# Designs tried in a protein design run: designed miniproteins, single chains, continued (4). Part 113

Each design is a single chain, and the fold is of that chain. pLDDT is the mean over its residues in the fold that is shown.

## One batch from the design tools (miniprotein)

Design m15925
Fold by ESMFold2-Fast:
Structure m15925 (fold): chain A 59 residues (1-59)
Amino acid sequence: SVFERWEELLAREKDPRIKAFLEAGRAGAEYLRRTRGQEDADALLELTLEEAERMRAEQ
């Protein structure tokens, strides 16, 4: 699941900037899950993972 991929990435991440970004994205996804539903939450978490990979590529 997208959440399992997020947990794995967060556990392996060493860059505090990227870790903070991943945690912020998860918080936003939880807000969307409560207000709009799981599909919107998963979509935001997918975008968060894509952006985190982009940030890592710039290292």
Scores: mean pLDDT 85

Design m15926
Fold by ESMFold2-Fast:
Structure m15926 (fold): chain A 99 residues (1-99)
Amino acid sequence: DKEVTEALADRMLEDNVISEEKAEELKSLSFKEAILTAMLYLAGRDPTGKTLEELEEMMKEELKKRNPETSEEEIEKKIKEFLESVPKAVEEYKKELAE
């Protein structure tokens, strides 16, 4: 959802996590790309100009580095579960703002 990626980018800009230029870049991405990009910025990585596949690989590398005992399949499962949970949290947030 475009409104969600815009709200995420604006919040990260307000919290001084990213620059205005990076916030505008996030707003142009798909929902999955925006979430992965935001997570990589928070992890201190530069995801600029990366495809969705490259963003997923960078996230797997970061998670494997932090959790070396976790298998690649478990890391992929965790990323998938997180991405699937975010839309539901966002729909709840939208309901709260609309009321």
Scores: mean pLDDT 70

Design m15927
Fold by ESMFold2-Fast:
Structure m15927 (fold): chain A 118 residues (1-118)
Amino acid sequence: MKSKYKLEVEFTGLSGEAQGALGDALRKAYEEHPDNIVEVGEALLDAAARLGLKIEELKFYAKTPEDMERLKAAIERAKAAGVDINKYELKLAPEGEPPYLKIKISGPLTPEDAARLA
């Protein structure tokens, strides 16, 4: 099936194992919610919180104001859980454009730390 949104995910400073775990969480959310980008964004923020990762940048162009509010709430929950979120931008997608999520994730995990969590 074709995705109804655009998704860009970038990892920096992560071990291969941490990237694998985060990639698996992303793939599962994408497969379970192929037409709902906000569910994918929520899953990524939850995974970052569980893995002790930092969000360097998050950009979200929502389909609806309700989707934008849902992701904003997820960002606030992640911050409350101790996730450092450096920069984020939330707005509505332009008319005729698909919803869009860009997220840059960095982490303090060493390969040894990631191996202990696997």
Scores: mean pLDDT 74

Design m15928
Fold by ESMFold2-Fast:
Structure m15928 (fold): chain A 65 residues (1-65)
Amino acid sequence: SDAELEALIAEYVAKVEKAKSAEEIAAISREFQKELEARFSPEQTARALRRFEREVARIWLEKQS
């Protein structure tokens, strides 16, 4: 469902916000992709990954500021 997808995106974005290194962010991103592929359609997975990648880029820039 859309609610489940939104909850999962929020959960993984929160994990990225707490991450201490680029290596941790990469590990979180790999787990997120695996979770999406296991639970959601290819279209939902692609959409969620694009949104997640934008959030990760924003968070990463904020951490470097």
Scores: mean pLDDT 83

Design m15929
Fold by ESMFold2-Fast:
Structure m15929 (fold): chain A 99 residues (1-99)
Amino acid sequence: SSKVADAVWLLAKINRLEKEGKSWEEIVEELTEELGVSKEELLERFRESMRAYLEWERELEKWIAEKGKFSEEELEAIERSIREAEEKMEELLRKLEEA
């Protein structure tokens, strides 16, 4: 899915800019400049991409649980990772909206 790829790219880019010490206003400016979109369009694109990514992650979690191909430790790590991704995406959206 192109929307899943968008989410992965946006998350990676935001994480890099955060680690570089960029403000949320600077992050929004760099993302809108690079994508050639308005802030409103960026937020819409992020919401759509986040939804697609979280749906993909939930489907992956169901598949992993159903197939029994992973250890209990690996399954617990995957479950934690999915929950952390959802929480992180919601927090990032809030920060981008408030910038």
Scores: mean pLDDT 82

Design m15930
Fold by ESMFold2-Fast:
Order: structure tokens, then C-alpha cells, then sequence
Structure m15930 (fold): chain A 71 residues (1-71)
């Protein structure tokens, strides 16, 4: 799904580990983009709150990019 693809691209862009990427993809699948919070990302991935906020921003940017590509 597009939410999962956005999470994967964001994780790759940020240089996250495969385990952290899998955790982000699972969160995106479970909660969707609107349900992702920095707190949920930090708890699932072990990232700091600041890193989790950057990850959320990257996911949103990749999601918007994917939406524009399909239009």
C-alpha cells in the first residue's frame, strides 16, 4: 500500500536499519499515515524523539511524492 511504500522510502533515505524499516512499515500498515506519531515511531524503532519526528516528516514527504506521481 502507498503508506507502506512511503515508510520504506523514508527509512532508506534516513539510513535506518532493516529492523527499524520493518517496524516503520508495520506501523504505517497498522495505523495509516494519520495514525503515525513520533512517540509510536520512537517506541517501535528505538529512535530518539527528535529522530522519530524527522522520520515522520520524511514519511509525509515521500507519501506526497507518491501521490503526485500517480496523478
Amino acid sequence: MIDEEAARRAAEKLGLTPEQMDALVELARKYGLDGLTPERIAEATGLSKEQAEKALKAIVEEYDRLLRERR
Scores: mean pLDDT 81

Design m15931
Fold by ESMFold2-Fast:
Structure m15931 (fold): chain A 75 residues (1-75)
Amino acid sequence: MQQQIDEEIAEALVLIWIGIANSLLKQGKYDEAIEAAKKAIEEARRFQEQGLLSPETAERVIKAAEEVLKKAKEA
């Protein structure tokens, strides 16, 4: 149960940063959206390295954050 609980919390924390980045993107705050998306990617990679996120889950949330980052940079 500990591993599963830790994975759920780690994923939720990354998703919070992705949510913040998307909200900033919708507000036209592109620089802040870029920083939030980068934070999501950084946290996801760190949690994967610590064994708190499976490689599959980490790849999924990183791709979601990278999409926000791309949209913010292309705006």
Scores: mean pLDDT 82

Design m15932
Fold by ESMFold2-Fast:
Structure m15932 (fold): chain A 54 residues (1-54)
Amino acid sequence: KTVTVTTTAGNEIKDLMTKYGDKYSEDYLKKNYKRLTDGPLQGGRLVTYELPLK
C-alpha cells in the first residue's frame, strides 16, 4: 500500500503529479507523501519519499 520514490530535491510534487496525478489530486499528494531522506547528487540533493496508495 506504499511506494518509495527517489527524485531531485524541490521536484517531489512535480514528479508525483507526473506519476500519480491521474489517480490522486495534487492536494492529496502534498498531504500524504512523507520525506524519508536527503542524499547527495551532483549539483543538487536526492530526496527519497513514501506515498501511501489506496
Scores: mean pLDDT 69

Design m15933
Fold by ESMFold2-Fast:
Structure m15933 (fold): chain A 88 residues (1-88)
Amino acid sequence: DKVKEEAIKKAEELLKKLRELLERGASAEEIAEVLGEPFLHLDPEERRAILRIAIEALELLLEGFRNNKRAEALEEAEELGRRLLEEV
């Protein structure tokens, strides 16, 4: 399944990039290149919180794609996104 293989590759690449950004305390501009313009206006604490949740959501999605549990992984990622909106 070429579509599944491409989705897994993109998710792995994005996950690696997000982990790198979190580990080195990346600038709002660098985070915005990956996660979008709203990150340009975030405080450093908010940026770290959002990065951690985005990493968790991607890990769940990637595991779901690998294990053919895509629907369950999407549902779990959406729940993490809802929690993020309540925390920031």
Scores: mean pLDDT 71

Design m15934
Fold by ESMFold2-Fast:
Structure m15934 (fold): chain A 100 residues (1-100)
Amino acid sequence: SEIEKLREEMRKALEAGDVGRAVEIANRLLSLTKDNPELQLEALRDIAVAYYRAGDKEEAERVKETAINLLKKNGYSDEEIEEFLKRLDEEIARVEAEKA
């Protein structure tokens, strides 16, 4: 339940626009889920979106690259990686539209 609690707290931080808090929680999630690639990918996705919400596009791209490398290391196909990136890009586009 600690993982579920942290995910809930991270969602609340993202909704509040508290990127620093969201990144802190996500790093804790990454530490707790180092042996679970799916949960790590969820945390990395949330961190990338949080950085885009803050306007830190460079850091968001670095987190995105980390997620791509994690997918490759865990045997995901090029098609599955493309679907992950498409979904993430759709979330980012929505965030950027909200800021326009």
Scores: mean pLDDT 76

Design m15935
Fold by ESMFold2-Fast:
Structure m15935 (fold): chain A 87 residues (1-87)
Amino acid sequence: MEEKRKKVVEILEELAKKAEELGDKATARVARETAKRVKESKTIEEMKEVVDEGTIKMLSGAKASKHSKELQELVREAREKAMEALE
């Protein structure tokens, strides 16, 4: 449990860093908020739900971004890695 949670948090924090490097502070904020919610989650199912909710918010915001395609790809890759970590 703890190792899976740690890995998901690291994935989301790396996503936040990459979003900031692209100048997208909104996606970085949502990624960090999602990481915080993962830290507060008590079950694997709760962590999966939190990651999915965060992903929907980030993808919605990314459509309006100057780096929309790259940002959407980073969000999708982060979700895939996070879900793999929770299996």
Scores: mean pLDDT 83

Design m15936
Fold by ESMFold2-Fast:
Structure m15936 (fold): chain A 80 residues (1-80)
Amino acid sequence: MVERYARILKEAAEEMGLELSEEKARAIAEGVLPDDVLRNGLPLDRSLAHAMAGMVVLETGGPRELVGPLAERILELDAA
């Protein structure tokens, strides 16, 4: 399931003009998401999406104003 979350982060970041590698996306997902979410592929809540969005912005050097839009896009991609 880590690969699914990493793919979501990479796609959301790319849509916002941020360059995020698959390896970095994977590391963010593994660092932020609880083991239960990672093992069972559970739906993301808003808090987890915002935490991952914050880490993506930090990793890519993007502006902090993108955290909110990125978190919303992460939730949309997770729901698909």
Scores: mean pLDDT 84

Design m15937
Fold by ESMFold2-Fast:
Structure m15937 (fold): chain A 67 residues (1-67)
Amino acid sequence: SEAEEERKRIIETARQGAEHLVTEQGVPEERAERMVRRAEEIAEEVKRLMEEEGLDFLDAVERAASK
């Protein structure tokens, strides 16, 4: 589904960003892990909003991030 593809894309992007922050910018791994966990929470909510409420991706992201 589109929602599942967007969920995966958010998580993959966050993991790639976190890896760059740790390896190239010296960000502590614990902080990078918290960022990925937050992105996973947002991704799951985006999927839920798209599948259950019929929101498009951008509207779903706005609502998920406003916690």
Scores: mean pLDDT 84

Design m15938
Fold by ESMFold2-Fast:
Structure m15938 (fold): chain A 73 residues (1-73)
Amino acid sequence: MTEVREEEVTAQVTGRRYVVTTTITETPDGYELVVRLRLAGAAGERVVHRGLFPSREEAERAAEEAIARVRAM
């Protein structure tokens, strides 16, 4: 199963708006997490976090931590 979540995050220091896309995919080897970041109004998207986790809960926690880091920018 693949879960995709998109949210807009405002960076606290710069005041810039980012669109964060979180994808969690269940695989035979675990849960794959990909967190992508796009600056609102800019072209281009980058992967800011990628990992494989033994549980969905660990993947979700890692995603929340990645989003918190974007918010701290």
Scores: mean pLDDT 80

Design m15939
Fold by ESMFold2-Fast:
Structure m15939 (fold): chain A 73 residues (1-73)
Amino acid sequence: MDTRVLSLATVAHLTGDRDRALQMGRDAGLSDEELAELERLIGLSKEELSEIYEEEYEKNHNPGFKVMAESLR
């Protein structure tokens, strides 16, 4: 999973500002395909997005992913 897309989806969920997260993605140079994935992740529940962070943590053991998963609960 692209960590930039995950981070922006998390910002949208924590702030409630979907349009700002999408604009940040465009400004960061995300492709149309990455922006579509960002819109999909924004459309998920906080619980579903938390599960994605838990899966990434199991793959790479980066403690940041565990913190992000907990922040969405």
Scores: mean pLDDT 78

Design m15940
Fold by ESMFold2-Fast:
Structure m15940 (fold): chain A 89 residues (1-89)
Amino acid sequence: MEEEKEKILEELDELKKRVEELFSGEARDRILSAIDKVKKAVESMDPEEILKALSELGKALAPFLESHPELVQRADEIARRIGELIQSL
């Protein structure tokens, strides 16, 4: 369980780096804030906070589905792994 949590946090940090490279201004700040909320929720291991944070991240990324499909797919893959981690609790 701890190894999967650490891997998820590392993947979220990589997602954050990609967002910093691709976006600027308000869009960047909004997406980075959503990723930080997911990281904090995963650290707390609170399923309710995790689901709320993932919903906010999904909403922040929704406008970029067509322009940045790889980024959205990567976020979805991380969300799936977080869901698997929660199910193991």
Scores: mean pLDDT 82

Design m15941
Fold by ESMFold2-Fast:
Structure m15941 (fold): chain A 68 residues (1-68)
Amino acid sequence: DQEREELEKELEKLFQEAGEKQRELQKRYQRAVEAGDQDKVKEIEKEAGEIEKELKERVEALRLKLQE
């Protein structure tokens, strides 16, 4: 099923992209913590939360398509 394969590829890509962004945020987070920049730490945490929310929404949409 080509459509199912496409959706599975999209899901794989989403996890890969989210993982890469999370790793970059982790490095920025460490730098902010080392600098004692509490405001920057909070900003990065918010950005991480936005990435997680986007991932969940996109995964849910693809999962619903895969179940049809």
Scores: mean pLDDT 79

Design m15942
Fold by ESMFold2-Fast:
Structure m15942 (fold): chain A 62 residues (1-62)
Amino acid sequence: SALEEELRKLLLEQGLSEAQAESVIAGARTSVTTARAVIHDMRDVADERTLALLEELLASLE
């Protein structure tokens, strides 16, 4: 989806590897609970825009 592509781009810009970015997106699709835990861990490295898009993706999957 467009949200997944934008998130991948922003995660890479924040210094995550392509594998880490894909893992976050795949995790969100598998389990909202797992994705929320990953987002919490990423708060030390991700900016507010990246976190906002991750939360938007999770809302779209609920």
Scores: mean pLDDT 67

Design m15943
Fold by ESMFold2-Fast:
Structure m15943 (fold): chain A 114 residues (1-114)
Amino acid sequence: MILLVIIAPSKEVLEKAKKVAEELKKKHPDLDIEIRTALTPGEAEALALEALETRDIDAVVILLISDSEESRQMAEQIAERLRARGARVLLVHTDSSEPEVIKEGLEKALEELA
């Protein structure tokens, strides 16, 4: 199973990104993709840790939609902490909420895991 955690600054941006992720999940049925959303990097870390302890997770993809360098650094630190726990982690960062940009970043990450 692949865990996809989406981090975005608003519920509206999260909903847009989640719709893109759901369409990619349908396109890649051989990848058992679980989608989670978070408003903060800290919330995303908590969700990923819970999933790693309760489910058989092969990889974690963190999608960060933010123009904040602080949020990017926090997400990178979270990715390193998850890797230290033995998880395979890919971090996808974009400052764009445009569906096509989100889709391109996620497709590239999923292709690395296939």
Scores: mean pLDDT 85

Design m15944
Fold by ESMFold2-Fast:
Structure m15944 (fold): chain A 69 residues (1-69)
Amino acid sequence: ASQEEIDAEVQDALAEIIVAVTFLDKSLTPEEQLEKARELLERAHAQGYITPDAKERALKWAEERYEKL
């Protein structure tokens, strides 16, 4: 695998972890979980920790999880 592919996988994993951890916090309402996930993903992207593509995929995961709650 190329370094770019490895970096993309790490950034995808980070974005997925952000969503997963947020939706494991049962002290938050479903609306608060979705909002927290969006805020953390936006901050991670703004700080250069994740790619725009990783952010977009993770946002879709968060929206899907919200619909299931």
Scores: mean pLDDT 78

Design m15945
Fold by ESMFold2-Fast:
Structure m15945 (fold): chain A 63 residues (1-63)
Amino acid sequence: MKEELIKKGEEYTDQAIAAVRAGDAETAAKLLSKAINYYEEAGKPDLAKQALDRVAAEAARVL
């Protein structure tokens, strides 16, 4: 279901943010890519863009 794909996108986005806070930019990038893929499969490119922006904003604050 689309709702499950959106939830997985949210889970991976949160994990990517946690990786950024831990200083692991490589892991954050991989997790963000997974989140984007799930949002794209759900037909929600706007949510994929929001996930990218959220992770980028956190990276700018921490790095």
Scores: mean pLDDT 84

Design m15946
Fold by ESMFold2-Fast:
Structure m15946 (fold): chain A 92 residues (1-92)
Amino acid sequence: SKNLEITEKGSEKVKEMLEAGVPAEEIVEEILKYLEEREKELPKERVDLYLGAVYAGTSDEEVARETAENTKREEMKKVLREKIREAVLKYL
């Protein structure tokens, strides 16, 4: 599940921030900023693979790659953002 590693690390950070008493709205914003900064540090190919995997809802690297090649990056980022919000709300 290397394709979803960024999302998994975000989930661990949510738990830590909730235990520290950070409001849910600030947690969502902080995770989005964290993931956007991580995207800047990663090769384009790796970023495309995890965005494609999240968008398609798959752990299959080939499906993720095909999805990334055929889907606008902006659309894949919107799905990632919404899945992060859903994950944070589930922790509440």
Scores: mean pLDDT 70

Design m15947
Fold by ESMFold2-Fast:
Structure m15947 (fold): chain A 94 residues (1-94)
Amino acid sequence: VEELRAKIDALIEELRAAAKAGTLSDDQLIQKIKEIMQLTKEYLLAQGVSEPFASVIAGMEGIALVTEVEVTTGRKLSKEERQKINDVIKEVMG
């Protein structure tokens, strides 16, 4: 459980660093958000968080991270990239 949390935190910090450096592509953002959400859901289930709350919380984390990246980079995702993010969130929550 502690190792899984550390892995999630490391991925979030890598995402933040890439956003600050201006090296993060929209496709890389989508892939990293998907991985972080999947691991967060797994972590919450391992902690005894009931369904569907684990899926909802993981989806909310994904939305929060996308917003943080947009604020950090000063750029908004395109409508197409926002749709891809929404599809990933629905996949994780479903």
Scores: mean pLDDT 78

Design m15948
Fold by ESMFold2-Fast:
Structure m15948 (fold): chain A 95 residues (1-95)
Amino acid sequence: MSLVEELKEVTKLVKKLLEEGDFELALRYADSLIDAAELILRGKGVSPLASDEELVKALIEALEEVGKALEEAGFKEKAKELFEKAEELRKEFNL
């Protein structure tokens, strides 16, 4: 499975976990997405992953969709962190 496909599956899984009330695991996946965004940002100009526009776009979409799901579930502070990382990626990669 590609990293792009993995990000889509993680997004779907987080939405399901929130619907089922598994908030601890959903928040752990959200933190993993924030960590992935940080790695891509730090890897700009040095990492092949940070040069993959499809992967960066998929990560932005995952952060935005998971952020929205978390906000709807009442986790407004964590959702804000995901939205801020999505915006930072859009700005740094001119997307």
Scores: mean pLDDT 83

Design m15949
Fold by ESMFold2-Fast:
Structure m15949 (fold): chain A 56 residues (1-56)
Amino acid sequence: MTAEEIVAHGRGGARTTAARLLAAGGSPEGAVKAAQYNADGDGEAATRAGREAVAA
């Protein structure tokens, strides 16, 4: 998956954004940050989603 696709579809949810970034060759740290950015005030949920994506 390309970086462009991740940006275009990153609004769908923190977990999905993190998983897509990892699939595109992104780092675990970057995936957590991407999830956090898309959480809109749910920092704990975003961090958890990013960690779950890394663990997969």
Scores: mean pLDDT 57

Design m15950
Fold by ESMFold2-Fast:
Structure m15950 (fold): chain A 66 residues (1-66)
Amino acid sequence: MLSDETVEAIREAGLYAAKNISDPEVRNKASIKAANAAVKAEEEGKSPEEIRKEGMKAVEEVKKES
């Protein structure tokens, strides 16, 4: 099971995407990428801070490229 910190990071990234991305398709891509980035950061043993940063970074990358 994912840690509470990773679940919260995914939730925060999803809310950020909902507020900052109007296109539902782009928002969905951002949320999926953020979830994958947060899970990968947890698997790599990164801190809660880094897990949150990786999730938010994924949303920003989708915003820049879309």
Scores: mean pLDDT 81

Design m15951
Fold by ESMFold2-Fast:
Structure m15951 (fold): chain A 117 residues (1-117)
Amino acid sequence: SQVQQLEQEIADLQAKLQQLQDALRAARDAGDTAATAALSVQEFQTMVQLFEAKLQLAELKGESQEVIDTLREVVRLSREAEAAARAGDFARVRALTAQIVGHSIRAIGLLIDEELA
């Protein structure tokens, strides 16, 4: 089903994001500025894909408008973080990442509340 395909895509993207985050830490520890820049861009590209897939899954499952709007905001912030990473604006990346985490926690909380209702 389309739901099962999106759930698999989300799992694969989460695994890819973890691998990119591990590689990014190793590149930073090695002082490899070129690898750090390239991996940072790939991290946020993967985050955009992940949250777009989560948004599609939420829409297919008929989740609340509040969940859908929160996921749309996460996608928007992830795109801004990708642009900031491409520009080397790591202060902006840090600020946007904090906002993405906050909205992602909110979306998870809303999904749990709807499943328990």
Scores: mean pLDDT 83

Design m15952
Fold by ESMFold2-Fast:
Structure m15952 (fold): chain A 105 residues (1-105)
Amino acid sequence: EEKLKHLKEVLEERLKAIERGTVTAEQEKRAEEHYKKAKLEGESSVEHGEGVLKYKATIKLTDEGVTIEFESEVEIKEGDVENVREATRKLVEGLIEKIEEELKK
């Protein structure tokens, strides 16, 4: 649960960076390092399909042999930079919401 709170904080900072248009590959790597330090597994992928980009983020948290998986996915047209930023924001917001729901249980 403390790990989920830490992850939520990292995602909230990333959301603020997206709003400022400052999300870079460097910041992506920094977030991944935080996931590793919290002993959380974070995965992000981009899939190409017929000129459409699918962004998927999956975060796995393993505790007492039980794996809890948080997943968010958005789809945009390839090559639209503004839509990429908006899609990434929605992806991160979706992950934050799912983590909040788990924390309330």
Scores: mean pLDDT 55

Design m15953
Fold by ESMFold2-Fast:
Structure m15953 (fold): chain A 113 residues (1-113)
Amino acid sequence: EPAFVVVDLSGLPPEQRREAIDRAVEEARKLGSVLLIVATPEQLDEAEAEAKRIIDEYGIPAVALTQAEWDAVARGDPAAYDRLKARIRESAEKAGKLEQADRFIATLDAMRA
C-alpha cells in the first residue's frame, strides 16, 4: 500500500488546485498516508499554508516542497533527505500520526537503496 500521496500544483490553474488538494486529502486519509504537496517556488508559501491547514483540520501529515527538492531526495542527496525526513516527522507529530511518517521514511530508504 502506498505510504504517501502526491499532489502536484505546478501544472494546475488556481481554480483546479483546491479540488486537487481536496481529492489528495481524501485519498491520504483512506490510505493512512503522508500527503506531499509539490509546488513551484512561487507557489511554495501557498502550499505550506495548505499543508498547515490539512494538519490542523484533518490530522493528516502534510509537507509542501518543490520538484527540485523532491528530485534531490530521489538522487540520493543526504542533506535533502534529512530535511524532508525532519519535516515529515514534525508534520506527523502535529497530526498525531507518527506511524505514517515511519512508513514513508521506510519507503524513501528503500527507494534510495
Scores: mean pLDDT 80

Design m15954
Fold by ESMFold2-Fast:
Structure m15954 (fold): chain A 92 residues (1-92)
Amino acid sequence: KAEEYAELGYKKYQEGDLEGAIKYFDKSSKLSPNTELGVRSLEMRGQVLEEMGKYKEAAEDYRQAAKKAEELGLTKLAEYLRKKAEEAEEKA
């Protein structure tokens, strides 16, 4: 279940298991690629990658999430995610 994987991702993130968090957010996004949940899972994967210092990979996740958000008509979320991608690229 995509929702269950997202919840596990958040749990791992709270525990400081960043690799575990990425794994579960990745599973969540793959099971729900054309949903807001999938967009949010990619966003959270990017956030975890930023905390790991993997800025280039984080920027890619944010850009992918932004494209999916735009396809879903989530315009404000897409704008926010594009800004997050640009900020991450500046740190790379």
Scores: mean pLDDT 88

Design m15955
Fold by ESMFold2-Fast:
Structure m15955 (fold): chain A 74 residues (1-74)
Amino acid sequence: MSLAELLAEMVADGASAEQILNFLRWVAREYEPVIGRERAEEIIEEAERLAKQGRDPVEVARAVVERLEELLRE
């Protein structure tokens, strides 16, 4: 299952903004050995910042997942 598919399933199940942020923290930790600690922390901080600005948590999560998948394809 892709990260995008997992996120879509969470949204369909009515996941809260808090649950979506926890998903992003889990994803960053899971891929930290590949992308590095600094990148993992940067992704989480940026996602939290955008969410605090009133952005849709689903849109924020999709952008973060896309960025992470891009780094993993490198």
Scores: mean pLDDT 74

Design m15956
Fold by ESMFold2-Fast:
Structure m15956 (fold): chain A 61 residues (1-61)
Amino acid sequence: SSDEILAETEARLAAAGIPEAHRAALLAVVRDALDDPSLTPRQQRLFAEALVAMALREQAA
């Protein structure tokens, strides 16, 4: 579900030490994608996973 994807995304970003303001901005982008009816459920989940992977890569550098 969208709520589960958002909660999981928030937990992963918080665990990685991403600042609250940046996490809020990233979660807003994920929420917009989850609310986009032109995207399939699979594309919505892949978008959220890709965004998390990108944010984690930036924090790991």
Scores: mean pLDDT 81

Design m15957
Fold by ESMFold2-Fast:
Structure m15957 (fold): chain A 75 residues (1-75)
Amino acid sequence: SLPEFTVDEVQKILEEAAKFYEKVDPKTAEIYRKMAEELAKAPNQTAAITAALLRMIGDAIEYGKVEEFNKIYNS
């Protein structure tokens, strides 16, 4: 069965979000790339996926980038 999100899908979202933030906040871009790299190695992948998605949503709200995040999330 297909869960709501796979590790591969969330890694792609993190990489696209990192590209988006690269010129605006390079530190956030680096954090997202590191999260993508560590996601497949996480001992609890469901918790890691949830944490990554919540962080990206929180950052989108804080930086006023909700529309941009929604485009990345739905790509």
Scores: mean pLDDT 76

Design m15958
Fold by ESMFold2-Fast:
Structure m15958 (fold): chain A 79 residues (1-79)
Amino acid sequence: SLEEAVKLFRLTVVSSALQFAIDHPHSLSRQQQLELIDLAEATLRDVRAFARENNFQVERVDKLVARVEALIAELRERT
């Protein structure tokens, strides 16, 4: 559905932003890095709630969720 596509797109955007912050450590301040982590965690909560409520089981979403979680953990270690 379009709603599923939007959730997937949002995960993709935060994943890319987290990867950029990791690859370019001088591009963001510590405060901006913390705000990005907060945004990513909020996005994960929103997607998990949507998946649970709609019985949405897609391997692609699960892979992106795992990737975002791993990137959050890596950025937290640096912050």
Scores: mean pLDDT 81

Design m15959
Fold by ESMFold2-Fast:
Structure m15959 (fold): chain A 93 residues (1-93)
Amino acid sequence: MRLTVEQVEELVRLADKDGDGRISREEFLEAAKKVGLSEEEAEALFDTADTDGSGYVHVSELIRVLSYYATFGKLPNEAYLKETKNLLWPPPA
């Protein structure tokens, strides 16, 4: 329960200041610190959303990963992120 849906909205807003829908790793990590998310969790979340390894993510991809993580925060963080890296999270039930 380290990340809530409301924190997801704040994270995206803080990181996507230019409104271009693209978020760099640096911008995301800074926004995550302001919301109280740990650096390790922020890196794992960004890496999960950054499927092409380019160092930036589209806001829609980030929201998907963050929203699922926020909704299912009771699940093991590292094991869950490892599985979603391949499948990019199952649809919500």
Scores: mean pLDDT 66

